Designed miniproteins, single chains. Designs and how they scored, part 90

Each design is a single chain, and the fold is of that chain. pLDDT is the mean over its residues in the fold that is shown.

## One batch from the design tools (miniprotein)

Design m2996
Fold by ESMFold2-Fast:
Structure m2996 (fold): chain A 65 residues (1-65)
Amino acid sequence: SAANVAALRSLPPRVAAQLLLAEARKLKNPPEDLIARLEALVRDPDWDELIALHEELVALSRQER
């Protein structure tokens, strides 16, 4: 969630990827490409991609409400 952005950024990158993947799966209609990219980051984490995907997930959550 947006309220936990600072906490997310303080986590190990694989753990952050797992949390973002779990949050993305809570969306009503999560984009398949977003899920696939997050699954890839769980296997091979990268902080720059994690931050970018986190921002995309937050934007999608706001659009869904």
Scores: mean pLDDT 75

Design m2997
Fold by ESMFold2-Fast:
Structure m2997 (fold): chain A 111 residues (1-111)
Amino acid sequence: MVPEEVKENAKKAGIKIDPETILDRIRSLKDVNVQDSNGNTPLHYAAMLGDLELVKELLERGADVNAQDNNGNTPLHYAAMMGHEEIVKLLLENGADPNAKDKNGKTPADL
């Protein structure tokens, strides 16, 4: 079951797909580094939605902490943009680059 905080974070992020469907799909993936048509990995969505336990699981399974989507955003960009401080800290402790730039030259600290 998806916590209410994750549902609120999905609304804040403008996500059009039901958060429960996204998270259930992510949990069933065998390849944690798969990218969708926008270049987003499961870790991008977990960071965006604020699911700390899923972020931990994905990192333990070998998720690429510095994966970039088609806009150059890393999971750390989304965690910072959404204000998920605990996820920001966890990603940084797992080797996330705080100086990674998106297509507009923005780092996670600029968000």
Scores: mean pLDDT 76

Design m2998
Fold by ESMFold2-Fast:
Structure m2998 (fold): chain A 58 residues (1-58)
Amino acid sequence: METLGEYVRRVRERLGLSQEELAKMAGVSKSTVSKLERGEEVDSINAQKLYKTTLELE
């Protein structure tokens, strides 16, 4: 089963986006994107923002 971080990274890489570019679209820090993609714990609100933004980009 794919993790949230793996899903976000896969979609971001498919679209040719940097972590900074995705972070700006989602309204979070680049550090938050990096942490989530590494499978590190991230605040639920910021994780939800990244997930929603990634879904909208599909």
Scores: mean pLDDT 81

Design m2999
Fold by ESMFold2-Fast:
Structure m2999 (fold): chain A 59 residues (1-59)
Amino acid sequence: GKLVVALKDVTVSNDLVLAFKKGDVLEVLKEVGDDLVLARSLTTGKEGLVGKGNLKEID
């Protein structure tokens, strides 16, 4: 899928939303809305929802 990098740290206590750190690389699995994607962290292997404004495409 499409690779993106996290622009900031996100800490959440919700099972639907993905927590990550600035500089983590994520794979976009599916777009679920205008501002949300389903992504997998390549650092942790976990999947969850991520706001598009927190991500930058690489390559």
Scores: mean pLDDT 80

Design m3000
Fold by ESMFold2-Fast:
Structure m3000 (fold): chain A 157 residues (1-157)
Amino acid sequence: DDDIQANLLYGSLRGLQNLSSQIQSLMQQLRDLRNRARALYEKGKPLLSKETVDLLNRTLSLVDQTLSLGEHAISLVQALIRDLSAAPAAASALQALSNQASLASSQADKVKSLVLKDDSDIAKQLANTLSQMSDTLRQISDLAANGYGLASGIAKL
């Protein structure tokens, strides 16, 4: 039924537009949290173990990579809404974003546990910020995974 195929396409494009807006909002929250974590990291690094400092630096790098992949994925989703031939590229970018955000979330949770071993107020603030970053990254990962499903569906039409 051609009407079913058209309705599925329009529904998927609307879903991608909504997911794109949600991911953009979460990416802005992630930038704010990343900036807070970086400031706390710079203040806290003389008080933290070398292992915790090294893992924090790696976690912040993974977050920066997630932000870059997110900007790329949003750009390709916007291209897909204008031109269906962009669907394979948008799907690949959303899958990469989902995988990277999941990895960054897991690393933030791991580093939070290490930071909480230090009794300083800076360490407590940093752990709280890492917790919020982990939650935001998990939401980005889940939305990007849903977007991957929609874009992959369009690519198979």
Scores: mean pLDDT 89

Design m3001
Fold by ESMFold2-Fast:
Structure m3001 (fold): chain A 118 residues (1-118)
Amino acid sequence: MVDEDGRTPLHEAAEKGDVEKVKELLDIARKNGILETLLLHQDKEGNTPLHLAARNGHLEVVKILLEKAREYSPELALKLLEHQNKEGKTPIDLARENGHDEIVELLEKAKEEIRKEL
């Protein structure tokens, strides 16, 4: 289900930093075989849930989204990290522009580690 902005419940939970709701939605998505689709879903701005969590500085949500993507496949995690929104911005770019240095470091390190696995 998506709202008028093309947002899923995972977008809303990630934007708000609702860690428990993010975990719940990801568990349900995995059980129903829609985890990849849900993680890669884009709102009207081309933002995935990872973009919104990174933009708003929700470090724990960023960690959970990335962990669940990596558990699914390294390729999915890399796709999430390199996904560009309609402004050409990745989640790392949005974290950097908003001064979330710890998230930038986390995502850059993960991207390097994943590329070595492929």
Scores: mean pLDDT 88

Design m3002
Fold by ESMFold2-Fast:
Structure m3002 (fold): chain A 77 residues (1-77)
Amino acid sequence: EEEELLKEFEEFDKNGDGKLSRPEVRAWIKKRLKGKKELTDEEIDALFDEVDKNGDGYISKEEFLELARKLKEKYGE
């Protein structure tokens, strides 16, 4: 659920700045899909770019929840 996803966001937000960088999102996706689906860095970057509305290379908590939803629909369950 969303609370679990936000907890994971905080775990991967190593800087505590309330946003995730592209490498942090790649690490999260690879961990979450380990044993289910292997995504290429290009596939991960495409998902990141879809939710990174500002194009600044970081995503907010809201954008992260959107990313998690898209990941579930396209590549997860």
Scores: mean pLDDT 75

Design m3003
Fold by ESMFold2-Fast:
Formats: C-alpha cells, structure tokens, sequence
Structure m3003 (fold): chain A 58 residues (1-58)
C-alpha cells in the first residue's frame, strides 16, 4: 500500500491503492527504477524503497 501511494504521488502509478502487488504496481516500480538509474527488476527492494521514500518526501 505505502509503495503504491508513493508511486502515485510521483506520477508512476495510476491504479487504486489496494496493497496488491500486481502488474500495474510492478510496471510503476520498473518505470521509477529506470528513471533513477536503478536495476530494472520490478522488485521494490531496499535500494528502490530508499530512493522512493527520499523522492516522495517522507
């Protein structure tokens, strides 16, 4: 849920905040990773979460 909210805040995710890690959330994670020169694996790992928190202002 928190990851979807952060991705939506940054404009990468347009779906519902439902806590389900489906294809829409995975694609949003990949788009964020590509934009920030991270490994594009679609997994919200520690590096992705750290960068996402920093950029979402939390």
Amino acid sequence: AEIQERLKKLGYYKGNIDGIYGPATENAVKAFQKAHDLEVDGIAGPKTIEKLIKDSGE
Scores: mean pLDDT 75

Design m3004
Fold by ESMFold2-Fast:
Structure m3004 (fold): chain A 147 residues (1-147)
Amino acid sequence: STEELLEAARNGDLEAVKELLAAGADVNAKDEDGYTPLHYAAAGGYLEVVKLLLEAGADVNAKDNLGRTPLHLAALGGYLEVVKLLLEAGADVNAKDIGGNTPLHLAAAMGYDEVVDLLLSAGADPTAKDRLGNTPEELLAKAAPRP
């Protein structure tokens, strides 16, 4: 079922996702928070589940109730390979959530340097301001010391 697909994606259960999609589960179904299976897979860093969902026709630019795309969630988690795959699939690198945050703001706030560099290489706007007036560069400067 559709509810089972959301749960399988949230858990990174690749075989359950395969079986549920083959059974006709809606790849673009949303829960009460507006999360799609792709939002859950991206938030968990589940690269193979992300690949499978995209191949099944998942909307790479779907927005949850906070205006966040799967790319926002992958960037927030520091999942470099998932970020790369979502960008290759046509993710909007400059999508803004309801707070005015782009994926670059979220990666920068967390200090995920490799994700920041990848997003910038993909055309992310380093001068974009969130609702509080912060740029990604200002957020990166406030992040914890890099390992």
Scores: mean pLDDT 90

Design m3005
Fold by ESMFold2-Fast:
Structure m3005 (fold): chain A 119 residues (1-119)
Amino acid sequence: MQDAEGRTPLHRAAEAGDAERVRRLLAEDPSLLLVQDSEGKTALHLAAEAGHAEVVRLILEQAEKEGLGKELLSITDKEGYTAGHLAVLAGHKEIVEILEEYLNKPEFKDALDGVTLKD
């Protein structure tokens, strides 16, 4: 499943901005979300660095469905960069905003705003 650079088909589709292929690959094998290439990069890192906002959204939507969103967003490459860091370095403001929105998304919280309203 990985090539000589440790890349899966999902890595290649994400780097290319091929949203249709990304959607198909994630439907067949969502475990591809957490696979890191030889540089420690996930498909999300490559999509964010390349500026492919639609692919970034598709990857994050699938990660949320699988309960892997926080784990995926916390993965660092060999230089210590998350997908968010790579988006900032590349100047892709839209992708930074998308990633920040998902990073702040509560998963399995019983409180509406971090404060218990029920008493």
Scores: mean pLDDT 77

Design m3006
Fold by ESMFold2-Fast:
Structure m3006 (fold): chain A 78 residues (1-78)
Amino acid sequence: MPALTPLELKVLSLLAERGPMSASEIAEELGISQSTVTKHLNNLVEKGLVEVSRDASGRRLYRANLSAASKHLLQIGK
């Protein structure tokens, strides 16, 4: 099966570098629709590479699961 799509890798990298972001913020940074971002975020959550949480105001925030991603990558590149 193919690895992550280029867009999924870019989303994951952005979250890893900047910390927790909303789908709106990711969409603005990448210049794509929130719907497209949400679709890719759902794929990354299914893979265990991104976690979803809500802040005190009920906003959905997405975080890279660096521990899961690092464990996956360390088997290939060290």
Scores: mean pLDDT 73

Design m3007
Fold by ESMFold2-Fast:
Structure m3007 (fold): chain A 59 residues (1-59)
Amino acid sequence: MKLVRAVKDVTADTPVILAFKKGDILEVLKEYPDGTWVARSLETGREGLVGSNDVEEIE
């Protein structure tokens, strides 16, 4: 699986956006060509949209 780490805090303003805190580990489920990803938070179990510039790859 592809794991990424949050490089900043993100607050969800809509139900489709994944909220997370800096340092949280996310599993990437789907990548879109525009740099938008669908990910699952390993901290909370929530799934949602993530901007690729908000995370760094670790695995």
Scores: mean pLDDT 78

Design m3008
Fold by ESMFold2-Fast:
Structure m3008 (fold): chain A 88 residues (1-88)
Amino acid sequence: MMTPLHYAAILGNLELVRELLAEGADVNAKDNLGRTPLHLAAEAGHEEVVRLLLANGADVNAKDINGKTPLDLAKEAGNEKVVEILEK
């Protein structure tokens, strides 16, 4: 099931992501498809949310149910700037 942090990440709500992490939200929580908030932010192209999640210990190597990482989803979505962030 998606957590509030998953929804904040897909919507690109940077301030809500920050607030939820400060309240102890699990940065690496997985939804029913094995996706973390980082997967959703990367697929949606939210650069600053991606940076904030990484700064809070998001696992760049996390794989969803199809074996895809956040980098794979960013590439498939054509989010070139997010790809650059995740490859560094």
Scores: mean pLDDT 89

Design m3009
Fold by ESMFold2-Fast:
Structure m3009 (fold): chain A 62 residues (1-62)
Amino acid sequence: AKILTLKALYDIPKLTDDVLSLKKGETVTLEVLKTLDDGFVIAKSLTTGETGKVNLSLLKEV
């Protein structure tokens, strides 16, 4: 899987229990585990240890 360091461009709310939530301007290191058809990826946060769905279009590589 790819490891990416990303900054949230927008607030990402916790919509379901399987979603990664981030506040605008937070930096997170994600290990991308799987790509989904709805534009989301399943990723593990190496910062918090949480695994969940996140849309990479809402994040920017730093």
Scores: mean pLDDT 77

Design m3010
Fold by ESMFold2-Fast:
Structure m3010 (fold): chain A 74 residues (1-74)
Amino acid sequence: VFTEEQLREAFRMFDKDGNGTILSKKLGLVMRSLGQNPTEEEINLVDADGDGTIDFPEFLVMMARVTGKALPSF
């Protein structure tokens, strides 16, 4: 299970602009680096406004959703 700090570090590695968002296509890569395997459909569901970006809170929700269990650091 992942800590909030581990998730934040993984997110930051793909947040090249440092503004707290990443491209939705990068979400799949971040999650795979953490040993998760999200589908394109799952990624699209968290990007509800369809602008192609995901912020850190949305990333945390996605991680909780994909793992199907609460993270111990939350």
Scores: mean pLDDT 69

Design m3011
Fold by ESMFold2-Fast:
Structure m3011 (fold): chain A 119 residues (1-119)
Amino acid sequence: MEKVPASKLTPEQLKQEEAYHKFLNDPNNPFKESRLKKLEEARKDILAGGDVNAKDTNGLTPLHLAAEIGDLEEVEILLKLGADVNAQDNNGYTPLHLAALSGHLEIVEVLLKYGADVN
């Protein structure tokens, strides 16, 4: 993310950045920062014409990362862009498995609606 001068930010934008920074540094979210960064980088690549189903070194697609983090809006965007709902990582986990393991029931429901395999 590019830093903009504070003088160019609205009071609402400053509060949103502070809230986001506090959320990322929450002791209850020890793994969210690395996953969010990977998802942000993947989204930038997709918007530049990259592959929505591109896998990282662990076989994780952007949809895996969004499902694990619990970002419902990003999950829906990725599925609309043609993300493979049944993509498997290097351990054989699908986005559905990661959402279920992380307790993100709303994401589990969306993935099932898009044809996720429960096997």
Scores: mean pLDDT 71

Design m3012
Fold by ESMFold2-Fast:
Structure m3012 (fold): chain A 156 residues (1-156)
Amino acid sequence: MKKEIVQKLYDIETGKAEAEEVIPELLKKYVEGVDDELAEKLARLIVYGTIKENPSSTYVGDLAALPPVVTLAYYASQENPKDSEGNELSPELAELLKQAYKLLVEILGEENVEELTELGRRYVEALKAGDLEKAREIALEARQKVIEILEKLLKE
């Protein structure tokens, strides 16, 4: 279980696998009560920051530059999470988000997930401020941090 999840997340961050394909499969395998539609919706939320199936060509996904696990940790830290377009999550999707977050804590550890949550907060604040250079720097920092965490776990 843990080694498979860590390896697949590492493959996403290193460009060997597509997050949109891998994340729904991991959710259906390791989280109870998840159907295909719900898994795909959470994957879109954490990859792109939106629950839209077909985002417009003018919408690039504000959180697409963040690692999916960072976006997951950030959204799960909110009392009433909304996607980056202001869409409210269904109760079923909000519950899946909480279950996926608990699994992430079990895999990465609480301290690491708290650090990733803070990186997600810093990124969103940079976007709100219109500071695209700072947002890009935080996204690169977040990706490097996720890779370091996953590499350490793969060596254990």
Scores: mean pLDDT 80

Design m3013
Fold by ESMFold2-Fast:
Formats: sequence, C-alpha cells, structure tokens
Structure m3013 (fold): chain A 72 residues (1-72)
Amino acid sequence: AALTPGEKKVIGAQLKKARLEAGLTQQDVADLAQVSVSYLSKLESGDPNLNPSAETLKRIVEVLKAHAPQLD
C-alpha cells in the first residue's frame, strides 16, 4: 500500500533521527541496507514522489535497530 504524504514525512524524520543517534552517515545506512544514497536522502526528507516498498523500509529499520543505542 502507498504511504500518505504525512506518513512519508513522519517516517523520514524518524529514520533520520535514528540514523543520527546511531552515529551513521547516509552512505553507511545506504550500504548496509543495500539502497542508494539518493534513495535514502529522498526517504529521510519525506519526498512525496517516493513510494518506498515495505521490504526496503524493513531493511532500513533493521539496520538502524542493530545500531541503535542500547536502552537497558
């Protein structure tokens, strides 16, 4: 299913925040998630013309989750 413009903005902002908290560059996440840097940049900015697949989002989330600060 396609994401709404509001969902794209929220998801993009959350992914950017998680990446910054993990200390990763856009290139680092792109390489680990097997996407292009331009794709990740558009996703993080909430580009309304980008319709990410569920599989791509899950891969990016798993990369960020693996590098998240441990909240014990």
Scores: mean pLDDT 78

Design m3014
Fold by ESMFold2-Fast:
Structure m3014 (fold): chain A 91 residues (1-91)
Amino acid sequence: GAELEKKALEALKKAEEALKKGKLEEALEALREALELARKLAKEGHYETAKKLLEKLKELCLKLLEKATDKELILKIIGLILECIGLLLEL
């Protein structure tokens, strides 16, 4: 619970800071980490916490997508958004 939530929030903060600095690949890596932590929280029954984290993750993925110009990076971001939406539908 609490330790996984803290790590997920730290990953989201890292993604937001990387995004502000134009470090798009670093932002994507941090968002992927946050998704996996939110997935673990959902598996442990922390559905409300996981949902809040996934909504913030979705927001940051959309901001990252607006800045991305590389086709491979765009496809990876879309894949992450789809995984996030899929998990949200299960909560």
Scores: mean pLDDT 89

Design m3015
Fold by ESMFold2-Fast:
Structure m3015 (fold): chain A 72 residues (1-72)
Amino acid sequence: VNEADENGTTALHKAAKAGDEEKVKELLANGADPLAMDKDGNSPINLAVQEGHFKIAEILKEKIEELRKKEE
């Protein structure tokens, strides 16, 4: 789930850019890293916002906040 291609692009980056909410949720449930950055420094949430997929950006933000709380 966290395998990146030569551009640093993960499956989660592709799903977020494509607007595939179900795939984003599936990947996050399988341990996809919402903080992974591609070669251009874009996280999946950045790509979702750039493409206007604000619901996906909300889903990613909620997962990031969950992960931050687990650092305690």
Scores: mean pLDDT 77

Design m3016
Fold by ESMFold2-Fast:
Structure m3016 (fold): chain A 101 residues (1-101)
Amino acid sequence: EKDKYGRTPLHYAAADPDIEKALAEVKELIAKGADVNAADDLGATPLHLAAASTNEKVEVVRVLLEAGADPTAKGIAGMTPLDLARLFGREEIAKVLEEAI
């Protein structure tokens, strides 16, 4: 399940730069019982990786939140997904995360 970096398949799906592929893979993994709040060796959850994405994967963020992802989870640097969205200027993701808190 977890690799040498503590990451699950859901971490990689959430970080996939192809928005449509990321959304399809995230939905499939959640349907198979993936832990949406799994933290990697850096303390990052799939939601942290989606929020820090170079593409505005707003639907991936919404699907993770609907599945019970914690929008207040702090990574190893003490940053929440909202902190990362704000840091990287992901305005639509930041708005969705603010509404979830």
Scores: mean pLDDT 81

Design m3017
Fold by ESMFold2-Fast:
Structure m3017 (fold): chain A 110 residues (1-110)
Amino acid sequence: DINKKLLEAADRGDLDEVKRLIEAGADVNYYEESPVPGVISPFYPDSGLSPLLVAAAAGHLDVVKYLVEKGADVNLQTVGNQTVLELSKKYPNASPEVLDYLQSVQDKEK
């Protein structure tokens, strides 16, 4: 499944593979409520999984930026009714650069 491979690449921070999979037709807004083998996210089980969520949770700013540029919905609400920014703020070791970037994107979409 190409969308599950996108989750795995985003979790690893493999920007080249993320680019390849999206160009091959992977859904940038793919959302999976079930566990995906090989994907580790500190936001799970509270959030489910999307490429943007797993990249942000792992602190991969380059992947986060690329996904947003390709149409990732920063306002997508998880099963817990939280956005990627809200979930990132909940975790004390979240990447400051990822938080700053996501906040800047959300502020422009008011």
Scores: mean pLDDT 72

Design m3018
Fold by ESMFold2-Fast:
Structure m3018 (fold): chain A 60 residues (1-60)
Amino acid sequence: LGLVVRAVRDYEAKTPEELSFKKGDIFKILEVVDDDYVKAQNLATGETGLVPIEYLEPVT
């Protein structure tokens, strides 16, 4: 996809497949998994995992 998104709030991972992140973290979307989650890479840490879509906003 190449779409870049930003976290709108902090999140604590509930499963090993999820990423923990802070408000303002920038992600590259790799795959849309379902209506609630994307697989994304945190551009600051390089970690990949599931991120809740509702915690993300698009950036240009």
Scores: mean pLDDT 81

Design m3019
Fold by ESMFold2-Fast:
Structure m3019 (fold): chain A 62 residues (1-62)
Amino acid sequence: MTVLARALHDYTAVTPDELSLKKGELVEIEGPLTQPFNPGRSLETGEEGLVPRAALEELARY
Protein backbone atom coordinates (compact mmCIF):
# COMPACT_ATOMS: atom_id res chain seq x y z
CA MET A 1 0.00 0.00 0.00
CA THR A 2 1.30 3.47 -0.98
CA VAL A 3 -0.06 6.77 0.33
CA LEU A 4 0.20 10.01 -1.65
CA ALA A 5 0.32 13.04 0.70
CA ARG A 6 0.91 16.80 0.49
CA ALA A 7 2.90 18.91 2.97
CA LEU A 8 0.53 21.24 4.87
CA HIS A 9 3.40 23.60 5.80
CA ASP A 10 7.17 23.94 5.58
CA TYR A 11 9.02 21.42 7.76
CA THR A 12 12.73 21.51 8.59
CA ALA A 13 14.33 18.13 9.38
CA VAL A 14 15.57 17.93 12.99
CA THR A 15 17.55 14.67 12.53
CA PRO A 16 19.49 13.23 9.55
CA ASP A 17 16.78 10.55 9.07
CA GLU A 18 14.01 13.13 8.47
CA LEU A 19 12.92 14.83 5.24
CA SER A 20 12.70 18.63 4.99
CA LEU A 21 9.48 19.64 3.22
CA LYS A 22 8.10 22.75 1.55
CA LYS A 23 4.40 23.63 1.81
CA GLY A 24 2.56 21.91 -1.05
CA GLU A 25 5.32 19.32 -1.69
CA LEU A 26 4.06 15.86 -2.73
CA VAL A 27 5.36 12.82 -0.84
CA GLU A 28 4.85 9.06 -1.32
CA ILE A 29 4.74 6.99 1.87
CA GLU A 30 5.17 3.20 1.91
CA GLY A 31 2.35 1.72 3.98
CA PRO A 32 -0.39 3.51 5.95
CA LEU A 33 0.15 6.78 7.89
CA THR A 34 0.02 5.00 11.27
CA GLN A 35 3.20 6.27 13.01
CA PRO A 36 4.08 9.84 14.14
CA PHE A 37 6.93 9.64 11.58
CA ASN A 38 6.67 7.48 8.45
CA PRO A 39 9.22 6.53 5.75
CA GLY A 40 8.53 8.54 2.59
CA ARG A 41 9.99 9.96 -0.61
CA SER A 42 9.60 13.48 -2.04
CA LEU A 43 8.20 13.33 -5.58
CA GLU A 44 9.78 16.74 -6.30
CA THR A 45 13.37 16.12 -5.07
CA GLY A 46 13.56 12.28 -4.98
CA GLU A 47 14.94 12.45 -1.40
CA GLU A 48 13.95 9.73 1.09
CA GLY A 49 13.46 10.01 4.83
CA LEU A 50 11.05 10.10 7.74
CA VAL A 51 8.11 12.51 7.37
CA PRO A 52 5.88 13.76 10.22
CA ARG A 53 2.24 12.64 9.92
CA ALA A 54 1.05 15.92 11.51
CA ALA A 55 2.57 17.93 8.59
CA LEU A 56 0.83 15.85 5.88
CA GLU A 57 -2.54 15.85 4.12
CA GLU A 58 -3.43 12.38 2.78
CA LEU A 59 -4.59 12.64 -0.86
CA ALA A 60 -4.83 9.02 -2.07
CA ARG A 61 -4.08 5.37 -1.25
CA TYR A 62 -3.06 2.79 -3.86
Scores: mean pLDDT 81

Design m3020
Fold by ESMFold2-Fast:
Structure m3020 (fold): chain A 110 residues (1-110)
Amino acid sequence: DAQDELGRTPLHNAALFGNAAEVDALLAAGADVNAQDKLGRTPLHYAVHGDLMPSLDSPEIVRVLLEHGADPRLKDKRGRTALDLAKNPELPYPKEIQEEIIKLLEESLK
């Protein structure tokens, strides 16, 4: 698929919609794990910050992206990393999911 009007790749959309199997398949096909859209957001940003509700599969997607070399240090155009978004979510979601995502991101930073 081509980039959409926000410059998002298929990988951005797979991460946003919580499709862990599609994320893995796209990365195996050579998708750029660190692609930044017009907002400076990577697929990793979208895995932790959806438009409505984060997916229950968000921790799995975060793990898959990190295993494929996602850079957790990349900032969006507001200066936020995926970890910043996970610690300060704009939408409420289950604390257990938030805690798992934070743990994965902090461990990736060593």
Scores: mean pLDDT 77

Design m3021
Fold by ESMFold2-Fast:
Structure m3021 (fold): chain A 70 residues (1-70)
Amino acid sequence: MEEAFKEFDKDGSGVITPEELREFFKKLGIDLTEEEVRELMARFDKDGSGGLTPEEFAELMRALGLESLL
């Protein structure tokens, strides 16, 4: 999972930004709107950092049934 996270964390900030999350889903064939990305961030960004940590990203992927892609 950490290795997959690093591939998606393009800026090396240690978190996945809303833009990176949206682009990640687009590569999977899932075209999320800015509103849908904001809703996902609001649900899974537990610390309010404006990004998803590796742990929060894993919870998101598990909740969507996409953990097999990690």
Scores: mean pLDDT 70

Design m3022
Fold by ESMFold2-Fast:
Structure m3022 (fold): chain A 80 residues (1-80)
Amino acid sequence: MEEVEALIEAGKAAEKDLSGSTPLHWAARLGDVELVKRILEVDPEVARERNNLGMTPLEIARSYGHEEVAKVIEETLAKL
């Protein structure tokens, strides 16, 4: 969690890990609404990124049942 926030602060919101996941993919999986909002304020385009499983952050949020995170990501995608 703290490492993800440090990556956002360093301007690395779109940086992918070994699974191809960005910080937004991890925030969506954790259901952290505040972290999702912070990432999308830095780089809203990262909401379109797919990991090595072909999943977007929105699809991950939905698969884990994080409805509020899914809503925030959907609102961001609608503005792009």
Scores: mean pLDDT 74

Design m3023
Fold by ESMFold2-Fast:
Structure m3023 (fold): chain A 60 residues (1-60)
Amino acid sequence: APVLAVATKDIESSNPAFLSLKKGDKVLVLREVDSEWWLVRSLKTGKEGYVSKGDLEPIA
């Protein structure tokens, strides 16, 4: 099953490969690309991008 996670803080990026999120935004983890970076989809916006796994808390 896809992993559900929540942003633990506001995340802002000017790089379109990286996803900007607000604290409390929920994401689906699509792929764990390495030990530091996950490819996720925002449930709020439907946008996909990379986020540091340290900024996310898994909830399912």
Scores: mean pLDDT 81

Design m3024
Fold by ESMFold2-Fast:
Structure m3024 (fold): chain A 158 residues (1-158)
Amino acid sequence: DELARAIRELGEAAEEAKKIAQSTSPEDVKEELRKFGEEMAELLRELGHAVAADPSVAPVAQKLADRLYEQGKRLAELIEVADPEVGKEVKKLLDEFYENARTLTPEGFEKAAEAFKKAVDLIVERTNYAITKAVAEQSKELAKALEDMRGELARVAA
């Protein structure tokens, strides 16, 4: 059941985002971000398959892509203040994520998952105390957005 898997992965991603929000050191943020990137990549792939299996999932999948893009761009702007090169590259990877995710196809979500994970991996590689604070603060909003989206997918399943 592709939809049930997407709902579970959304819950796992939301829990990882909460852990990032509670992280106080660059080392803790790096570890939780790595896990978050993996869970998000799995979520995006499963979501692509869920949309293909059930067209009623498409509006919620689009809304999730829109929210991830909006929140990711805000984080990239905060990172750009601390590290202009990293912020610019994260923004570029998020543009690639959104361009692929908005196709609402399994292939598009697979490419979106790859771009999203590259963005997270870059943040992990370059994380310092300044970036840690930005990531932790933005992760509070992200966790709420992921929980809201999980609720919307659960309503489609009902």
Scores: mean pLDDT 84

Design m3025
Fold by ESMFold2-Fast:
Structure m3025 (fold): chain A 127 residues (1-127)
Amino acid sequence: MHHSEQSELGRQLLEAAAAGDVERVRELLAAGADVNARWLDSTNPSFRGATPLHLAAYNGHLEVVELLLENGADVNARDDTSGRTPLHMAADNGHLEIVELLLKNGADENAKDNYGYTPADLLKRYE
């Protein structure tokens, strides 16, 4: 894939992960979509640099998160807007089962976003 542009497969994978479409995610990965594809579309700056794992974690799609991790998703990838990891996204939205799954897969609970917040700081709102 060309590094200076977002591939069509990568964009479709990001959209499928955001939607929680497990079957579509599986098909796109089998077709050679980059599991670590990055959202480069400037029309949604809040998710710039987000990976499929960020979007699945943000939207609470547990089965998609599991599938992406099984296919080598970078559990500690950071977005370009806030420096957030998938664990920050799950924690900020209270998706506790996804938080547990990400931690089991090596997510750094002490990673700080651009505002100095760790996923643990965000989780305190749900304790």
Scores: mean pLDDT 83

Design m3026
Fold by ESMFold2-Fast:
Order: C-alpha cells, then structure tokens, then sequence
Structure m3026 (fold): chain A 103 residues (1-103)
C-alpha cells in the first residue's frame, strides 16, 4: 500500500512534520493504518524489520506517530509475529522497550 511505501521511505522526507502531514493525508483519504501486505506485515512490522543499531532518520518518530494514530502493536503477520516480537528476534532492545511501553 501507499502507507507501506511512505514508512519504508520515511528517511527521504525533509522533516518529521512533512512525513506526518503525508501520513495524515493518506489516512484522511481512506488508507488503513493496519493494512497488511502479502506477508501480513503492517507498516509497524516493516519499521520493526528495518530498524537497526543505526536507525534511519525519523524511524522512531514514525513508529510513535503511527501508534498515536491507532496502529495495532499487537497485530500478527502470517508468521504469527508482532512488531514487538520482530524487534526481539532482531535484537533491537531499544525498539522492543519503546514498543512494550506503548502497549
């Protein structure tokens, strides 16, 4: 979906505010914040999968913003994994802590 593409390319935005405005525009036009791709991954799953020890610009801000807009942190992909479990599997302890606190 377009929202999946926006979150995968969040680091290409000029500011966090521009990114948030783009997310808001997509949601206002009927984008599902919990849309699942062919793997059952929501936008939060993709952000968790692509989070690293050197996270891309706006990665954490994007995660928090999506959760504030109703992203389901307990959504399971087709492998039964939540974004939190993906963060643990990838040993991203800092992200796992953030996702746990926002649960």
Amino acid sequence: SLLHLVVLNSDKFSSAEELYATIDLLLENGADINAQNVEGDTPLHLLAKNYSTNPKKYALETIKYLISKGADINAQNKFGKTPFQISLDNKNENLAIVLKELS
Scores: mean pLDDT 78

